# Designs tried in a protein design run: designed miniproteins, single chains, continued (3). Part 109

Each design is a single chain, and the fold is of that chain. pLDDT is the mean over its residues in the fold that is shown.

## One batch from the design tools (miniprotein)

Design m11783
Fold by ESMFold2-Fast:
Structure m11783 (fold): chain A 85 residues (1-85)
Amino acid sequence: MRVELLAEALKLLAEAGRVAKSSDSPEARAEALRLAEEAVRLMARALGLSTEGSLEERAAAIERRLAEDEEARRMALEALEKLQA
């Protein structure tokens, strides 16, 4: 289900943020980036977007889809609510 993929992606982004804040080490930065890359991959899949290209390109495509598509925004909000419940 698309909402489940978004919820999983948001969990990975939260973990990436936690790891990045836990230490300013190169290892923590690398792990946070790895988690963020996996999160962006799952978000792209959930929104029916290409999983190809750089992390920056894929993030930009996700931002554009969320800006243009009311249903995509609704699914993202539902996924966020599921994590905050």
Scores: mean pLDDT 78

Design m11784
Fold by ESMFold2-Fast:
Structure m11784 (fold): chain A 95 residues (1-95)
Amino acid sequence: LQAQLDALVEQARALAEATAARLEEIAGLDLDEIAERIENKDLPEEVRRLFEEYLARYKELLTEGLKIYEQIYGKKEEVAEARKQLEAEVKKLLE
């Protein structure tokens, strides 16, 4: 589970870096500057479209990461609760 989360984070980083490099080649700007210029509507339409595609893909990766995180978190709580229940039952049998 942790390895899957780490792999997803690395995949998201690789996607962000590759997209940033491509956008920088086209516009001569980094991702933060491109985001600011999109809000000011001073970027060429082709660059804006590329950035929108990047954001959509990045959101997909973040959504998958959150799902994996929730699964890991839920399992940890389930295991902790199961241990407490077992300890309580053992104490009842011994008393």
Scores: mean pLDDT 58

Design m11785
Fold by ESMFold2-Fast:
Structure m11785 (fold): chain A 108 residues (1-108)
Amino acid sequence: HMTSLQKAKEFLESEEGQKLIREAFEAADTDGDGKLDRVEFYRALELLFGTSADPTAGLFADKFSPAVRAEIALNTTDFSKWDKDGDGKIDFEEFYEGLLYAIDNPFK
């Protein structure tokens, strides 16, 4: 029996999920360097999950339950955990892997 988090991970690994994640990444990458700084990183998360003022505005609003989206968003609060090479920037691979990591390591 798959949990809602396992279904969310399968969606993120799908062609549609990867397309939406790349769309948010590219929209947040305002300087076009292929990497997100801290400000652009949180913008990408807002594009995927919505803001606290409008949680239904995110690209994932119709794909995940509000509880799953909130859990992923909370697991993304530590930028340093996503910055695997320590360069102060997150490339697309790090961003995508970080989203998958957030699903695999929910709050306990």
Scores: mean pLDDT 68

Design m11786
Fold by ESMFold2-Fast:
Structure m11786 (fold): chain A 72 residues (1-72)
Amino acid sequence: EKQKKLEELKEKAIKLARELHGDEGEKLAQDIIDRIENNKDVAVQVGLVLRAMAELGPEFARIALEIIDLLE
């Protein structure tokens, strides 16, 4: 159940980044999400969310926060 929601949010975030920022946005979104999943350090996760907000916008950053909440 949680795994399915995580997958859904990841797909939604990557699709949003692609729609707003093209191939570069999709690649950046994938990189940020992969780093969030592979690093449980809260300070690193916060830095990644701030980068996501700056580069991909607030909607993507909100989805990234939801992904972090599901991983906890």
Scores: mean pLDDT 81

Design m11787
Fold by ESMFold2-Fast:
Structure m11787 (fold): chain A 90 residues (1-90)
Amino acid sequence: MRQQELVDRAIAGLEAAGMSRVEAADTVGALFYAIGHPAAPVAYERAADLFEEEGDVEKAKEWYRNASDAARKLGDTETAERFEKRAEEL
């Protein structure tokens, strides 16, 4: 399963269980990060995108930074730098 598909399905499952979409995205990101899963940056990016869509620029910046940290901890420096730049440009 592709990382984006896995993340989207996990978020949808938590939404069905009663979480808001941003809460579900955050929970999926934290879970994947805790187990060292490579989808953790994608899950945090999804949460950042949702906050940006809602107009919450400060939270979007925070979650892009969390996505960057998750990518760095997985050894993906290139992806981490991309997320840091995205947060700076908001």
Scores: mean pLDDT 77

Design m11788
Fold by ESMFold2-Fast:
Structure m11788 (fold): chain A 120 residues (1-120)
Amino acid sequence: MAERTAEELKAIVQRHADRENTRLMRLLARRVAETLDRVMAESRARGLSDKETIIRLVEAVASEFRLMAILMGKYEAAAEIERLTVEAIRQMRQSSVEEASKLAVETTSRMADIVSRAMS
């Protein structure tokens, strides 16, 4: 489950980068891909559950989106990403692994939309 979730999150960010076609969005997509690969490797080495791995993947994506918003001077977008992430993680901890995966995909799409709008 976690491996499929990681690939779906990468695909979401890459689709936004392709659509916006900016240097910043391409940088974001590359950083997200590298960070998610690291999180997957570390989670596997530590023997973490799929659910805990999915939560860590969402935290990692949110960190990269928040950093990008800050670098763009879009502090309201960064705050919105933090609020969205905190609530999503809270829901994931109470959900099944399948529900957590779906919530991770939805949350990543919403964060990507926030960053895309902030760049406009």
Scores: mean pLDDT 87

Design m11789
Fold by ESMFold2-Fast:
Structure m11789 (fold): chain A 59 residues (1-59)
Amino acid sequence: MSLDQQTQQLVAQAQAAPDIDTFRALSDQLDELQDQGATLTPEQLAALRAAGDRLAPPT
């Protein structure tokens, strides 16, 4: 499977993450793929930010 396909799958899973711990685990996997040369699209970055904001504890 290509890095792009793996990145797309992990982004989709992160968007659907039920809790912050699951989101963090998926984000760590995305960071590993980026270290291997994977590139996130602006849409994927926006989606990850939105998911992180949704799961962040209230200030």
Scores: mean pLDDT 78

Design m11790
Fold by ESMFold2-Fast:
Parts: C-alpha cells; sequence; structure tokens
Structure m11790 (fold): chain A 106 residues (1-106)
C-alpha cells in the first residue's frame, strides 16, 4: 500500500512539474492539457493493477485530491486560462477514473 501511494504521488508530482515547465517555456493550453491526460492515463494503468476494487476506489479518490491540492498550491505560477483548462480536463479524467474504480468495487 505505501509503495503504491508513493508511485501515485510520484506521477502527480511529475505531471505538475511538466505543467510548470510547459508554462515557463510558453507552451499552449493544449500542450498543458496533453500533459494532464498523460498523467491521468498513467494513474489509470496503475490503479488497474490493484486487485481489491475497494482499495482501487480509495486510491483513485486520494489521487484526485492530491491533484487538486497541487494545482491550488501552484495557482500563482500558472496562468488563469491554463488552470481553468486543467481543472476541466482533470474533472473529466477524474470522473472517468473514479467511475471505473466504483464499477470495480460493485
Amino acid sequence: MAALRAQIAAIVRQTISEILDAVKNGKSVEEAEAIVRKGMAQLRALLDTVPDPEEARRLARWAAGLFLLMLTAYKDKIPEEVINALKRVFSESTLEMLREAEERAR
């Protein structure tokens, strides 16, 4: 469990770091959205390896919370238009990931 949470935290931190680098390099909103989608795909693949559906559901919720916390912590370093786009992509991807985890838990 601890190792799996560490992997989730690493994916979240890497995704945020890539977003910050993209912003610093003047990349488009679309490029930032692609970075978030890539990170969310990595999280989905990791959660798919969790044998217990209830644990997968709890980890999905925790990962979602961690992404929101990190976006809030870095809001002053990311342009408002990018943050709004990332929140939209994140909400869509998080709902999909949570739905898959909830379906597995039923």
Scores: mean pLDDT 76

Design m11791
Fold by ESMFold2-Fast:
Structure m11791 (fold): chain A 70 residues (1-70)
Amino acid sequence: STRVPASPEAVEAAVRRLLEAGRPDLAELLRQLVEAHPDLTDAELEAVTDALLGPDADHIAELLRQLIAE
């Protein structure tokens, strides 16, 4: 497999983006997602962060909570 796990710097940057958007709840959820799925790539982390900053953030958060529970 050629998958490279997300760097600590990429995780910190994604968390910061959510905190700057006034969503500490989503920043914590993102941290939980990375802890549950440590094989998440930088590209996947960026896509998830962009989705959580979008208009469907609450629906995406619910899907991520289900994914974390697995």
Scores: mean pLDDT 82

Design m11792
Fold by ESMFold2-Fast:
Structure m11792 (fold): chain A 75 residues (1-75)
Amino acid sequence: LTPQQRRGILHADGLYVLSVATVLTLKKQGKNDEAIAVLNKTKAQLDAIAQELNTPQAHVDRLLADLDAIIASIK
């Protein structure tokens, strides 16, 4: 991995972690619709990052799959 690709991965991971933390807080408050909205916005942001670099794109695709699983788990 190049230094630029490593920076992209760190940015994507940071966004993912922050979004999951926010979603867990919203779920605890019973705000499931808001939690789903946060996840959908995060998916759009990760998709934008994925369009910039090849190797980080594969990593971001995994994060997108994880977010889809979380969305599917929310009623």
Scores: mean pLDDT 77

Design m11793
Fold by ESMFold2-Fast:
Structure m11793 (fold): chain A 77 residues (1-77)
Amino acid sequence: MELQKQIADDILYTGGAGMTPEQARLAREALKGDRAAIDRFAALMGEPVTPDMTVQDVLELIERREKERLEELKKKR
C-alpha cells in the first residue's frame, strides 16, 4: 500500500500517465481518500464512477495508464 503510493507519486511527479499538473493534483487528492476527488478523477480518466471506488482503484488506474503510455511509446520505436 505505502510503496504503491510512493510509486504513484513518482509517476505523477514525472508527468507520467499523460496527466497535466492539474490532473496530477486531483489524483493526489484522490489518493488521500477524498471521495469527491476520487469521483472527479474517475470521470476525468473516462472511468465509470461507482460508489465503491477506493484509493486502491485509483492507484491501479494510475499504474495502468503509465503502462499503456509505455506500450504506446514502444509501438512508435
Scores: mean pLDDT 69

Design m11794
Fold by ESMFold2-Fast:
Structure m11794 (fold): chain A 72 residues (1-72)
Amino acid sequence: AALDELRKEAERFLAEIDSLTKEQAVQRFVELARKARQLIAEHPEHADEVRKLLAETVQKLAEKLGLNIYVL
C-alpha cells in the first residue's frame, strides 16, 4: 500500500511538474523524498524500487530547475 501510494504520487508529480512553478516543484519533491526515506527506513526490502522512483523524479526536477543533481 505505502509503496503503491508513493508510486502514484511520483507519477502525479511527473505528470504535473511542467504546470508547477519551480518553487512548487521543489516543495512537492521534498515531501515525496521525505515519504520515500521513511518507507526505506521502515521497509528496507522496498529500497531498490523506492530509489528508482526517486531517481526518476530527481531527474525531472533537475531538468525543470536547469540543475545537475547528484543522485548516485
Scores: mean pLDDT 79

Design m11795
Fold by ESMFold2-Fast:
Formats: C-alpha cells, structure tokens, sequence
Structure m11795 (fold): chain A 63 residues (1-63)
C-alpha cells in the first residue's frame, strides 16, 4: 500500500507537469500514508495527494 500511494503521487505530479517535484510528491505521499494507517486503499488517499500536487504547483509558481 505505501508503494501504491507513492506511485499514485508520482503519476499525479507527472500528469500535472511537475516532473521536477516528483520526489517531493512521493515523500509527502509516504508521510500522509504514515499519518493515516486506517485507510485501506490507494483511492482513499487521492484527495490528499491532489492537495499535495496543488501545493507543489503553487510552490513552482512562487519560484
């Protein structure tokens, strides 16, 4: 499951054009997973992963 969550974050970041932030998205995804141990599927994390992608977009725009 942690690898699935990390993979989903990587794919969302790439789809959003954030290839330079893929590792940061992956690390954030693992952190989110560790804080939500009761979640059973990768899909349970998608809304939080989408928020990570939006934060990374804002960070890129600010740079």
Amino acid sequence: LPLGVASAAINLAKEAGLEDYVREAQLKAIEIYEKNPDAKTVSDFIPELEKVVEELKKKREAA
Scores: mean pLDDT 76

Design m11796
Fold by ESMFold2-Fast:
Structure m11796 (fold): chain A 70 residues (1-70)
Amino acid sequence: MSKETREFGLSIVDRTLRLTEGLPREQQLEALDNLLKSLRHIYIEVEGLSEEEAEKFVKELREYALRQLE
């Protein structure tokens, strides 16, 4: 995975959390899950990651986001 791909994933997660900060937690998590589904597709189709690599990184992004919400 490139540095740019990783930085993009982290930045868009941070942006999504900021944009949804005023929403109920359930709605914020729904927005996050929708973003992560889109990112998984992009990582496979555009970046050429394997399904396993894409799922692993999306899982890392989700864990990162959950830590930010604590």
Scores: mean pLDDT 82

Design m11797
Fold by ESMFold2-Fast:
Structure m11797 (fold): chain A 87 residues (1-87)
Amino acid sequence: MPSEEERIRKGIEALMRLMEIAKEEAPDNPVVLEAMERMKELYEKFLKAKTVEEMREIAEEMEEVVRRMLGTLSAETFTRVIERAAA
């Protein structure tokens, strides 16, 4: 059974992949670019995290950043990003 730490890491990897796809589909979208910058900052904090609780808090913030960014995309771009992420 994967540890809670391993599950959090996998979740963060999935969010980072979603961001890469969003950047490819909407490279000139300022909201996507701002979200990528924030995700990079949060990922650096995650690598320095000492406790599972701190890792969880960072992962929750990363999830919120991705959720807000996805909500600003057109329906067409959103669908394409989600389909590519699910493949």
Scores: mean pLDDT 83

Design m11798
Fold by ESMFold2-Fast:
Structure m11798 (fold): chain A 99 residues (1-99)
Amino acid sequence: MEKRREELVERVVEAFERLLEEAEKANEEKDEAKIEEIEKKVKELIEEAGEEAVEAAVLEALRRLKGPPETPAGAELLERAERVLREHAEEVARALEKL
């Protein structure tokens, strides 16, 4: 039961964790070409999977890398993001495969 969905969610979150780590490194190194590459990938993901689904994946990845938000508004946003990501995990995973 739900193993495939949990595996898809995990794969999506891990991919966005890696993307965020690459973005942080590119910003620290001021690698403009790498920043542009990452921005293009994010734009393509939004076009294929939708902004809400991509935002949800980014928020869950940030939670894993930086810890949970300390504000009630941040916690509510993260809870909504988790639900959106579960509903759209297949669409985001397919968009990631296209890149």
Scores: mean pLDDT 78

Design m11799
Fold by ESMFold2-Fast:
Structure m11799 (fold): chain A 61 residues (1-61)
Amino acid sequence: SAKDMIAGLLVREGGMSRAAAEAVADAIVAGDLERAARLLQEHMGMSPERARRAAEALSTI
């Protein structure tokens, strides 16, 4: 599923915990890119601009 692909990518390439990656994946699948960007800022230390771009890119999976 898209959720499993996104979560797997975030764990493998982002170094996120499974729980955090699944929360981001859930937000992306729900179309809540604002929440996804917030979680990426929180768990990966991304800037707001970088987090928004990352959430948008992940939404294309």
Scores: mean pLDDT 84

Design m11800
Fold by ESMFold2-Fast:
Structure m11800 (fold): chain A 65 residues (1-65)
Amino acid sequence: SVKEKIEELKKKLESKDLKTVKDAVLELAELNTPEAREILEEYLKKEKNEDLKKLIESKLKEMEK
C-alpha cells in the first residue's frame, strides 16, 4: 500500500548511507502525493548535505506543477 511505502521511505531517509537517502528522495518525488511532498519539505529543513538539498528542492519544484 502507499502508506507502507511511505513508512519504508521515511526509514530510508534516516539512513547513514547517502545513496539510500537519495533513492528515498527520488521515490517520494515519484509518488507525488501531498504526504510525500510534506515529508520532503520537512526533511529539507533538517538536511545539511548541499547536493541532497538541491535535489530535494528540484523535486519539490517539479511536484508543485
Scores: mean pLDDT 81

Design m11801
Fold by ESMFold2-Fast:
Structure m11801 (fold): chain A 85 residues (1-85)
Amino acid sequence: SEEFEEARKKIDELIEKANKHAQDAVDALKSGDEETAQKHIDELNKLIDEAIKLGEEAGPEVLRYARRKAAQVRVNLRKGIEKAK
């Protein structure tokens, strides 16, 4: 449905922004700026929460999609942090 496709596009946009914040957090950690890194992690988590909320409203299949995408962002952040240390 158009509503399903629109929700998925919005989730993809939120996840893209979350991945940008993940990269900015890793870059901040590499420069020793833990305060800036934490701000980017906080924004990343807000964007993920918004994506999951859209999935909850759109139905189980979209929610599963949002959760998988959120998990990928969190794994990418974790790997980036590990490499920065």
Scores: mean pLDDT 88

Design m11802
Fold by ESMFold2-Fast:
Structure m11802 (fold): chain A 66 residues (1-66)
Amino acid sequence: MSERQQMREEIYQRLEEFVAAHPDLPQSVVDGMRAALDTLLADESATREQVLSGFDQMVRTALERA
């Protein structure tokens, strides 16, 4: 697998683990996180660090709403 594909699989796994750990999280928040992550991963110029930073910001925002 490419390094990019490995990163994509890793970050999606982290999102699924986060969602599983927070079952009370509203579906609208979960859907928003998935959409935002899809947008981040669609940008092939984005570095691993930028994708991980964006994911961290999404997690923080979701926890503030939970």
Scores: mean pLDDT 77

Design m11803
Fold by ESMFold2-Fast:
Structure m11803 (fold): chain A 97 residues (1-97)
Amino acid sequence: KLSVDEILDRAALVGVMAIISKGTELGISDDQIEDLISQFGEIVMQVRAEKPKTHEEAIKLLDERLQAYIDSITDPKVKEAAEEGRKLALKTARKLS
């Protein structure tokens, strides 16, 4: 049985790898990729700090917080890289729950 923290950690890792891969394909700068990784990590830490009691609650919070961040992104390539990160992070979390 995986804990909520273990699922969030694995989701974060997969999301970060997806951001790096997609960001590199799209030709966004290393600074933009680093900023995305930092923001993704901060959001995961915020979700963890709220101490969700269930996997479903944790996944819902992660989804809502990542979507809010992505909606604030104005650069379409940076937004696409972040959307790929969210997609694979949530897919991973749901498979492990």
Scores: mean pLDDT 87

Design m11804
Fold by ESMFold2-Fast:
Structure m11804 (fold): chain A 78 residues (1-78)
Amino acid sequence: MELETLMSYLFQKLLNGEMSVEEGEKLAREHSPSEEELKALLIAVKTGAEVRRMRDAGRPSEEIGRLAVRRFKEALEV
């Protein structure tokens, strides 16, 4: 699976509460042949969980979107 596709998948599953952080980390480790890919996938997992908390706290969608974009940019540039 392409890195960006798996990152998006993990982020969405964590965001929707369809997956735990532990499940996401397990999938990240199973599908990451390199440390760089593992780091990117773990950022997607952590960002999904963080965005879910921000949304549940009533944070503006624009603020949440900016956080997600910054996290994914960081992940892809590593």
Scores: mean pLDDT 76

Design m11805
Fold by ESMFold2-Fast:
Structure m11805 (fold): chain A 76 residues (1-76)
Amino acid sequence: SKIEELIKKKETLQAELRRVDAEMAELHSRLEQLKKENAPPEEIERVQAELDEVRARGQKLADEYLKINEEIKKLK
C-alpha cells in the first residue's frame, strides 16, 4: 500500500518534471529570440524572471522526487 502510493507519486513527479523541462526549453528559446531582436530590457527581464521561477519550481520537484526515492528504498 504505502510503497504503491509512493511509486504513483514518483510517476506524477516525473511527468511534472518533464513539463518543467519543456517550459524551460521554450523560455530559453524565447529569451534568445528577444535578445537577437534587441527587444526592450523590460521584456527580456520579464522572460528571464519567468525562466528563474520555472527553474526554482523544477528544483523543488527534483528535491521531492529524490526524497520519495529514498523513502521507497527504505521500504524495500
Scores: mean pLDDT 86

Design m11806
Fold by ESMFold2-Fast:
Structure m11806 (fold): chain A 67 residues (1-67)
Amino acid sequence: SASEQELQLLAEKLVKGTLTKEDVSRANVLLQDAEVPQHLLEQYPQASPEGLRSLLLEELAKELAKK
């Protein structure tokens, strides 16, 4: 889905440190209602779905604190 594709792109930007303020706002909205997409689990195979969601939320919170 479009939400899954956006979450994957946002996860990639988070890892690369290229998240914008707009990306953070969009990710926060998507993470409230979206299930963790399969391709994010494939990119982080050692993380549980709950663990990956928590990791993304923590990194987004850090990015918001900086901006």
Scores: mean pLDDT 59

Design m11807
Fold by ESMFold2-Fast:
Structure m11807 (fold): chain A 67 residues (1-67)
Amino acid sequence: MEELIERVRSLPVADDELVRIAERLAKRSEKGAREFVERLERASPDPSVVASVATGSVIRTIGDELD
């Protein structure tokens, strides 16, 4: 869990919002958080693709976040 958050922080496109998304995903589903981090890493240095992945993960997080 903390390792996944640190990976997000180490990305070239590190943003506080990405860290918060990863943290919330990790609390709800460690698997979801891992997939999120993997997708961010696969997006490579393309910030547009990273933003798209982040948006998709926010929708997923909100769907999993009942309260």
Scores: mean pLDDT 65

Design m11808
Fold by ESMFold2-Fast:
Structure m11808 (fold): chain A 66 residues (1-66)
Amino acid sequence: SASHDQVSEVAAAVAAAPGGTAEDARRVAHYLMESENATDEIIEEIKKAAEAGDVKKALELAEKAK
């Protein structure tokens, strides 16, 4: 499972992304906190997508980590 620090960093990246909203950040955090399959690899991918401004991709990756 994702650590609290990892979830917080990814949520912050989503909220800071162009077009990113607080709702999107909360949704990503919720998916990661519920996931038993959130590996460091997947968390890094989500963070990269958010930093690139691809909030839709970040949400998709977080949901698939369930």
Scores: mean pLDDT 78

Design m11809
Fold by ESMFold2-Fast:
Structure m11809 (fold): chain A 66 residues (1-66)
Amino acid sequence: SARAEKLRAVGRRMQALYEEYKDDQALVKKINELATEASLMVARGEPVERVAAFVEERLAEIRAEA
């Protein structure tokens, strides 16, 4: 489904950032917290476009801190 494809794309974006910063424990913690928050949004029934927008915004913030 389109929803599952977009959620997998979001997961791959988070995984790519994790691999880029895996030696930075502070950034890894933020990425793991983001993954938890995104999972809770999905469990809560939030629309995929809101989950994707939230994740992209948080990934941009994490990347700016690096």
Scores: mean pLDDT 82

Design m11810
Fold by ESMFold2-Fast:
Structure m11810 (fold): chain A 102 residues (1-102)
Amino acid sequence: MKETRVFDGSVEENAAGARAFLREAAEKAHELGMDLHVTVQVVFDDGTVETVAEHRFSGTLEEALAVADDIVRSLKAVLELYEKQGKKARVIVTAELEPHHH
């Protein structure tokens, strides 16, 4: 199962939305006993795409939530940097639930 959410608001709104979605995805993966593959990208109005984070979670829920918080911190720093440069960016977060591989 794969879900993609797009955030096109302020830096604060985009960071908060990404955090909420990543936490929801981590909790759902834990409840279903599945691995979680996340990709966080920023897309600029010129069509340029930058991948801020890509991570696969197969550990504890606590570890997944800690990594999600780290991803959001990195995302917010990237968005704040580009906002200072006058660039408009959208945030795309993709979460994919995968069968647990041995």
Scores: mean pLDDT 82

Design m11811
Fold by ESMFold2-Fast:
Structure m11811 (fold): chain A 69 residues (1-69)
Amino acid sequence: SMMEEIIEEAVKRMRDWLESNPDASRDEMIAKLRELVSELREKYNLTDEQASEVAQAMADVVREWLASR
């Protein structure tokens, strides 16, 4: 589905950024997540519900990243 593909793109972009910025602060991670949600919302004309779903998927990636440290 379109949403599955958008979530996969969001998750990949968040993971790639975290791998490139291993010393990033939690504030920087949150700022990047918000930036990516905004970009994807504009690119795909996402509803509030869809943008929230994308944000949650990226938040899960950040949570997993932090747990691995």
Scores: mean pLDDT 88

Design m11812
Fold by ESMFold2-Fast:
Structure m11812 (fold): chain A 107 residues (1-107)
Amino acid sequence: MEAELRALLREVEALAAELEARAAEAHAEGLPPEEARRFVRELLAELFEAAVPLFRALGLSEETIEAWRHALLNGLGSEVLSEEQLAALEAAEARILELRARMRAEE
């Protein structure tokens, strides 16, 4: 796999770990459900934007990326995406999982 994909994936995973820690801290503070939900949505939006360069490098179209962004911002599930968009996302996920497995096998 290309060094660029590995670098982008490491950046996304590092941010995901940081945001997960922040979400756990907010939960431990006992935020009300509506505030916790808003906080999690903001973290997911930040993670999504950081992952956009990785999605482009994996061959996702701008149309698919924008459709997924709209679904996330409106709290909708992946069921609002077309079958073609879902297939593209599944293919991208498979590539990410393969890359992660390869990186782990090297350590």
Scores: mean pLDDT 75

Design m11813
Fold by ESMFold2-Fast:
Structure m11813 (fold): chain A 55 residues (1-55)
Amino acid sequence: MDQVDQLVQQIRDSSVQDAPTYLRNYYRVMGTQSDDVRGRGTRQAQRAVQQLRDR
């Protein structure tokens, strides 16, 4: 499984309280990855967090 997909899925499946922690882990892990991986995953991760907050 792609690391990006794994981290984004963790955010989507988390609660509003847990989402910031997973988002932070995403930035920590993916911050040093290639631009392609970082850009793709970052949008998905932020989207997932926003979706949880919009509830």
Scores: mean pLDDT 71

Design m11814
Fold by ESMFold2-Fast:
Order: structure tokens, then sequence, then C-alpha cells
Structure m11814 (fold): chain A 113 residues (1-113)
């Protein structure tokens, strides 16, 4: 693929709700457990490891700002499309930023290797 696409959804709720959704690995459980969608965005980047890492960091920083603004536990759903290598690099960079921000849970969907 010539470009990668990163789709990010941020849900807010209680820590217990977030842990249950994250452990299930199923984002549809977010609706059942009463998590609310508080932000949604999409980034595109060149299909290269360097561009993918930069996009993942940007996505992570946006999530960190949302969490800081809300002052609540958040769950992040991330879906990547593109070459497995580039999407994996973006996902790793995103997860590093989420860890620094103290994000409470995440679900990651990447292309099959």
Amino acid sequence: MEKITLKVKVYAGTREQIEAVAESGDIEKAKELGLRLVDEFELTADDSPEAAIAAGREAGRKVAEVKKRLGQPVLVYFEGSGTPEAVQAAASALLDELARAGVDGFIVKTPAA
C-alpha cells in the first residue's frame, strides 16, 4: 500500500468498564458496558517506518490531550491499515505515548502478518 491509515477512537468510562472491554478484546462491548465515545480521528501517512512512527506519536499525543482534558479513565481503540511493518511501527509508537499518558486500556487492530 502507498499510504497507511490510522483510525483512533477514545472512549471514557469507569476503570472497571474499561478493564472489562480491554480484556474482552471486543470494542462492541464498549456500548454494552456504557462507555461513551468522546473523540474520533483518522491520520494518514506515507507507508514507511519513519512516517508511521511519526503518525503513531501524533495520534498518542492527541489521545493524551483528551485524557488530560477529561480527567477520567479512557479506553483507546486503534485500527491500522497499510503494510504490516509500517502499521506495527505506528502501533508501537502510539502505545508508548499511551503508556506515558497513563491511558487505562486499549484495543489494537492491525493487519494480519
Scores: mean pLDDT 82

Design m11815
Fold by ESMFold2-Fast:
Structure m11815 (fold): chain A 85 residues (1-85)
Amino acid sequence: DLDSTVSALLNRISELTLEAIQAALKGDKEKVEELIEEIRRTLEEMVALLEAGGKEDQAAAVRALGNRRIKSLEETIEKILKELE
């Protein structure tokens, strides 16, 4: 059902976020980029499901918040990579 699928996607984003931070701590810039792209795809999948479910206002809010969260993650990763230099 929609709620179960959305919960699974939220868990996936959390897993990918941790993996991205772990990759950054190893200095693996290429893997960081791959994981950030996967987070973006997972977010858009969640937004599409909400839109298909008639939850258009929620979909717009999730997209906006999700993009802001990804930007914050990218900023955190940049700081980690600078500290490892």
Scores: mean pLDDT 86

Design m11816
Fold by ESMFold2-Fast:
Parts: C-alpha cells; sequence; structure tokens
Structure m11816 (fold): chain A 100 residues (1-100)
C-alpha cells in the first residue's frame, strides 16, 4: 500500500542519516555536503506522501540527526554544516505548515 511504502521510505531515510553520521570521519567536507543535499531531496519528496503526523516525526528525526552530525564533524566544517542544517530545517518546517 502507499502508506506502507511511505513508512518503509521513512525507515530507509533514517537509516541513511545514521549511516552518514557513522561514516563522517571517512568523508571529505564536499562529499558530506553532497550526501546531505541528496538526503534532503529524498526528505522533501517523502514529505509530500506523508500524513501531517508522519511528516512531524520525519522532521523531528531529521533535526536530531543533523544536530548529532553537527557535533561529530570537524570544527572547520561546523559553520557550513550549521548553515545547511538551519536552511534544511526551515524548508521542512515551511512544507509541514502547508500540509497540516
Amino acid sequence: SSRERAEQQLIEIVGQLVELEARVSSLSEEELMEELERIHRQVLELLRKLSPEQAQELLDITRGALDSLLEAVPEEWKERVRELRDRFLAELEEILKQIS
């Protein structure tokens, strides 16, 4: 069903965020930025398929994962990662308001 598919995609995105944090020490700054942009596009696409409650859950998970990632990155990358996080979270919050 479309609901089960959306739930499966949510689980997959969560898995990608967890794996990205675990791999951050093996990535360059540019590779990390590219992976974050890729995951963000998947999150935006998924939000359009979720209920408001599931969308809020995805936003909360994404916020937590990005906060953890920001703590894990080298000091030299923190400003760029923080700017990217703040932009991504603002975009997600705006979409959530539109689908609620």
Scores: mean pLDDT 82

Design m11817
Fold by ESMFold2-Fast:
Structure m11817 (fold): chain A 75 residues (1-75)
Amino acid sequence: NAIQGLDLMVQASTYAQNGDNQTADQLLQQSSQLFSQSSLSTDQSAQVSQGMVYFSQGDYTRARDIFTSLRNQLS
């Protein structure tokens, strides 16, 4: 569940970087729903929040790197 949520966040970052904001927003909503059903540690939740801060600033490369790193830690 958390891995699937992170995969969607990685995809959302790529779509947003390519200018497809509608698809990115849909993927973020799906990811949020998956995280609400998942158990993340405090540290893992903090990393998701940091990635979302970069995403909100338009730094999709750093956002994607954080989500990818966290996903790999959970796999």
Scores: mean pLDDT 83

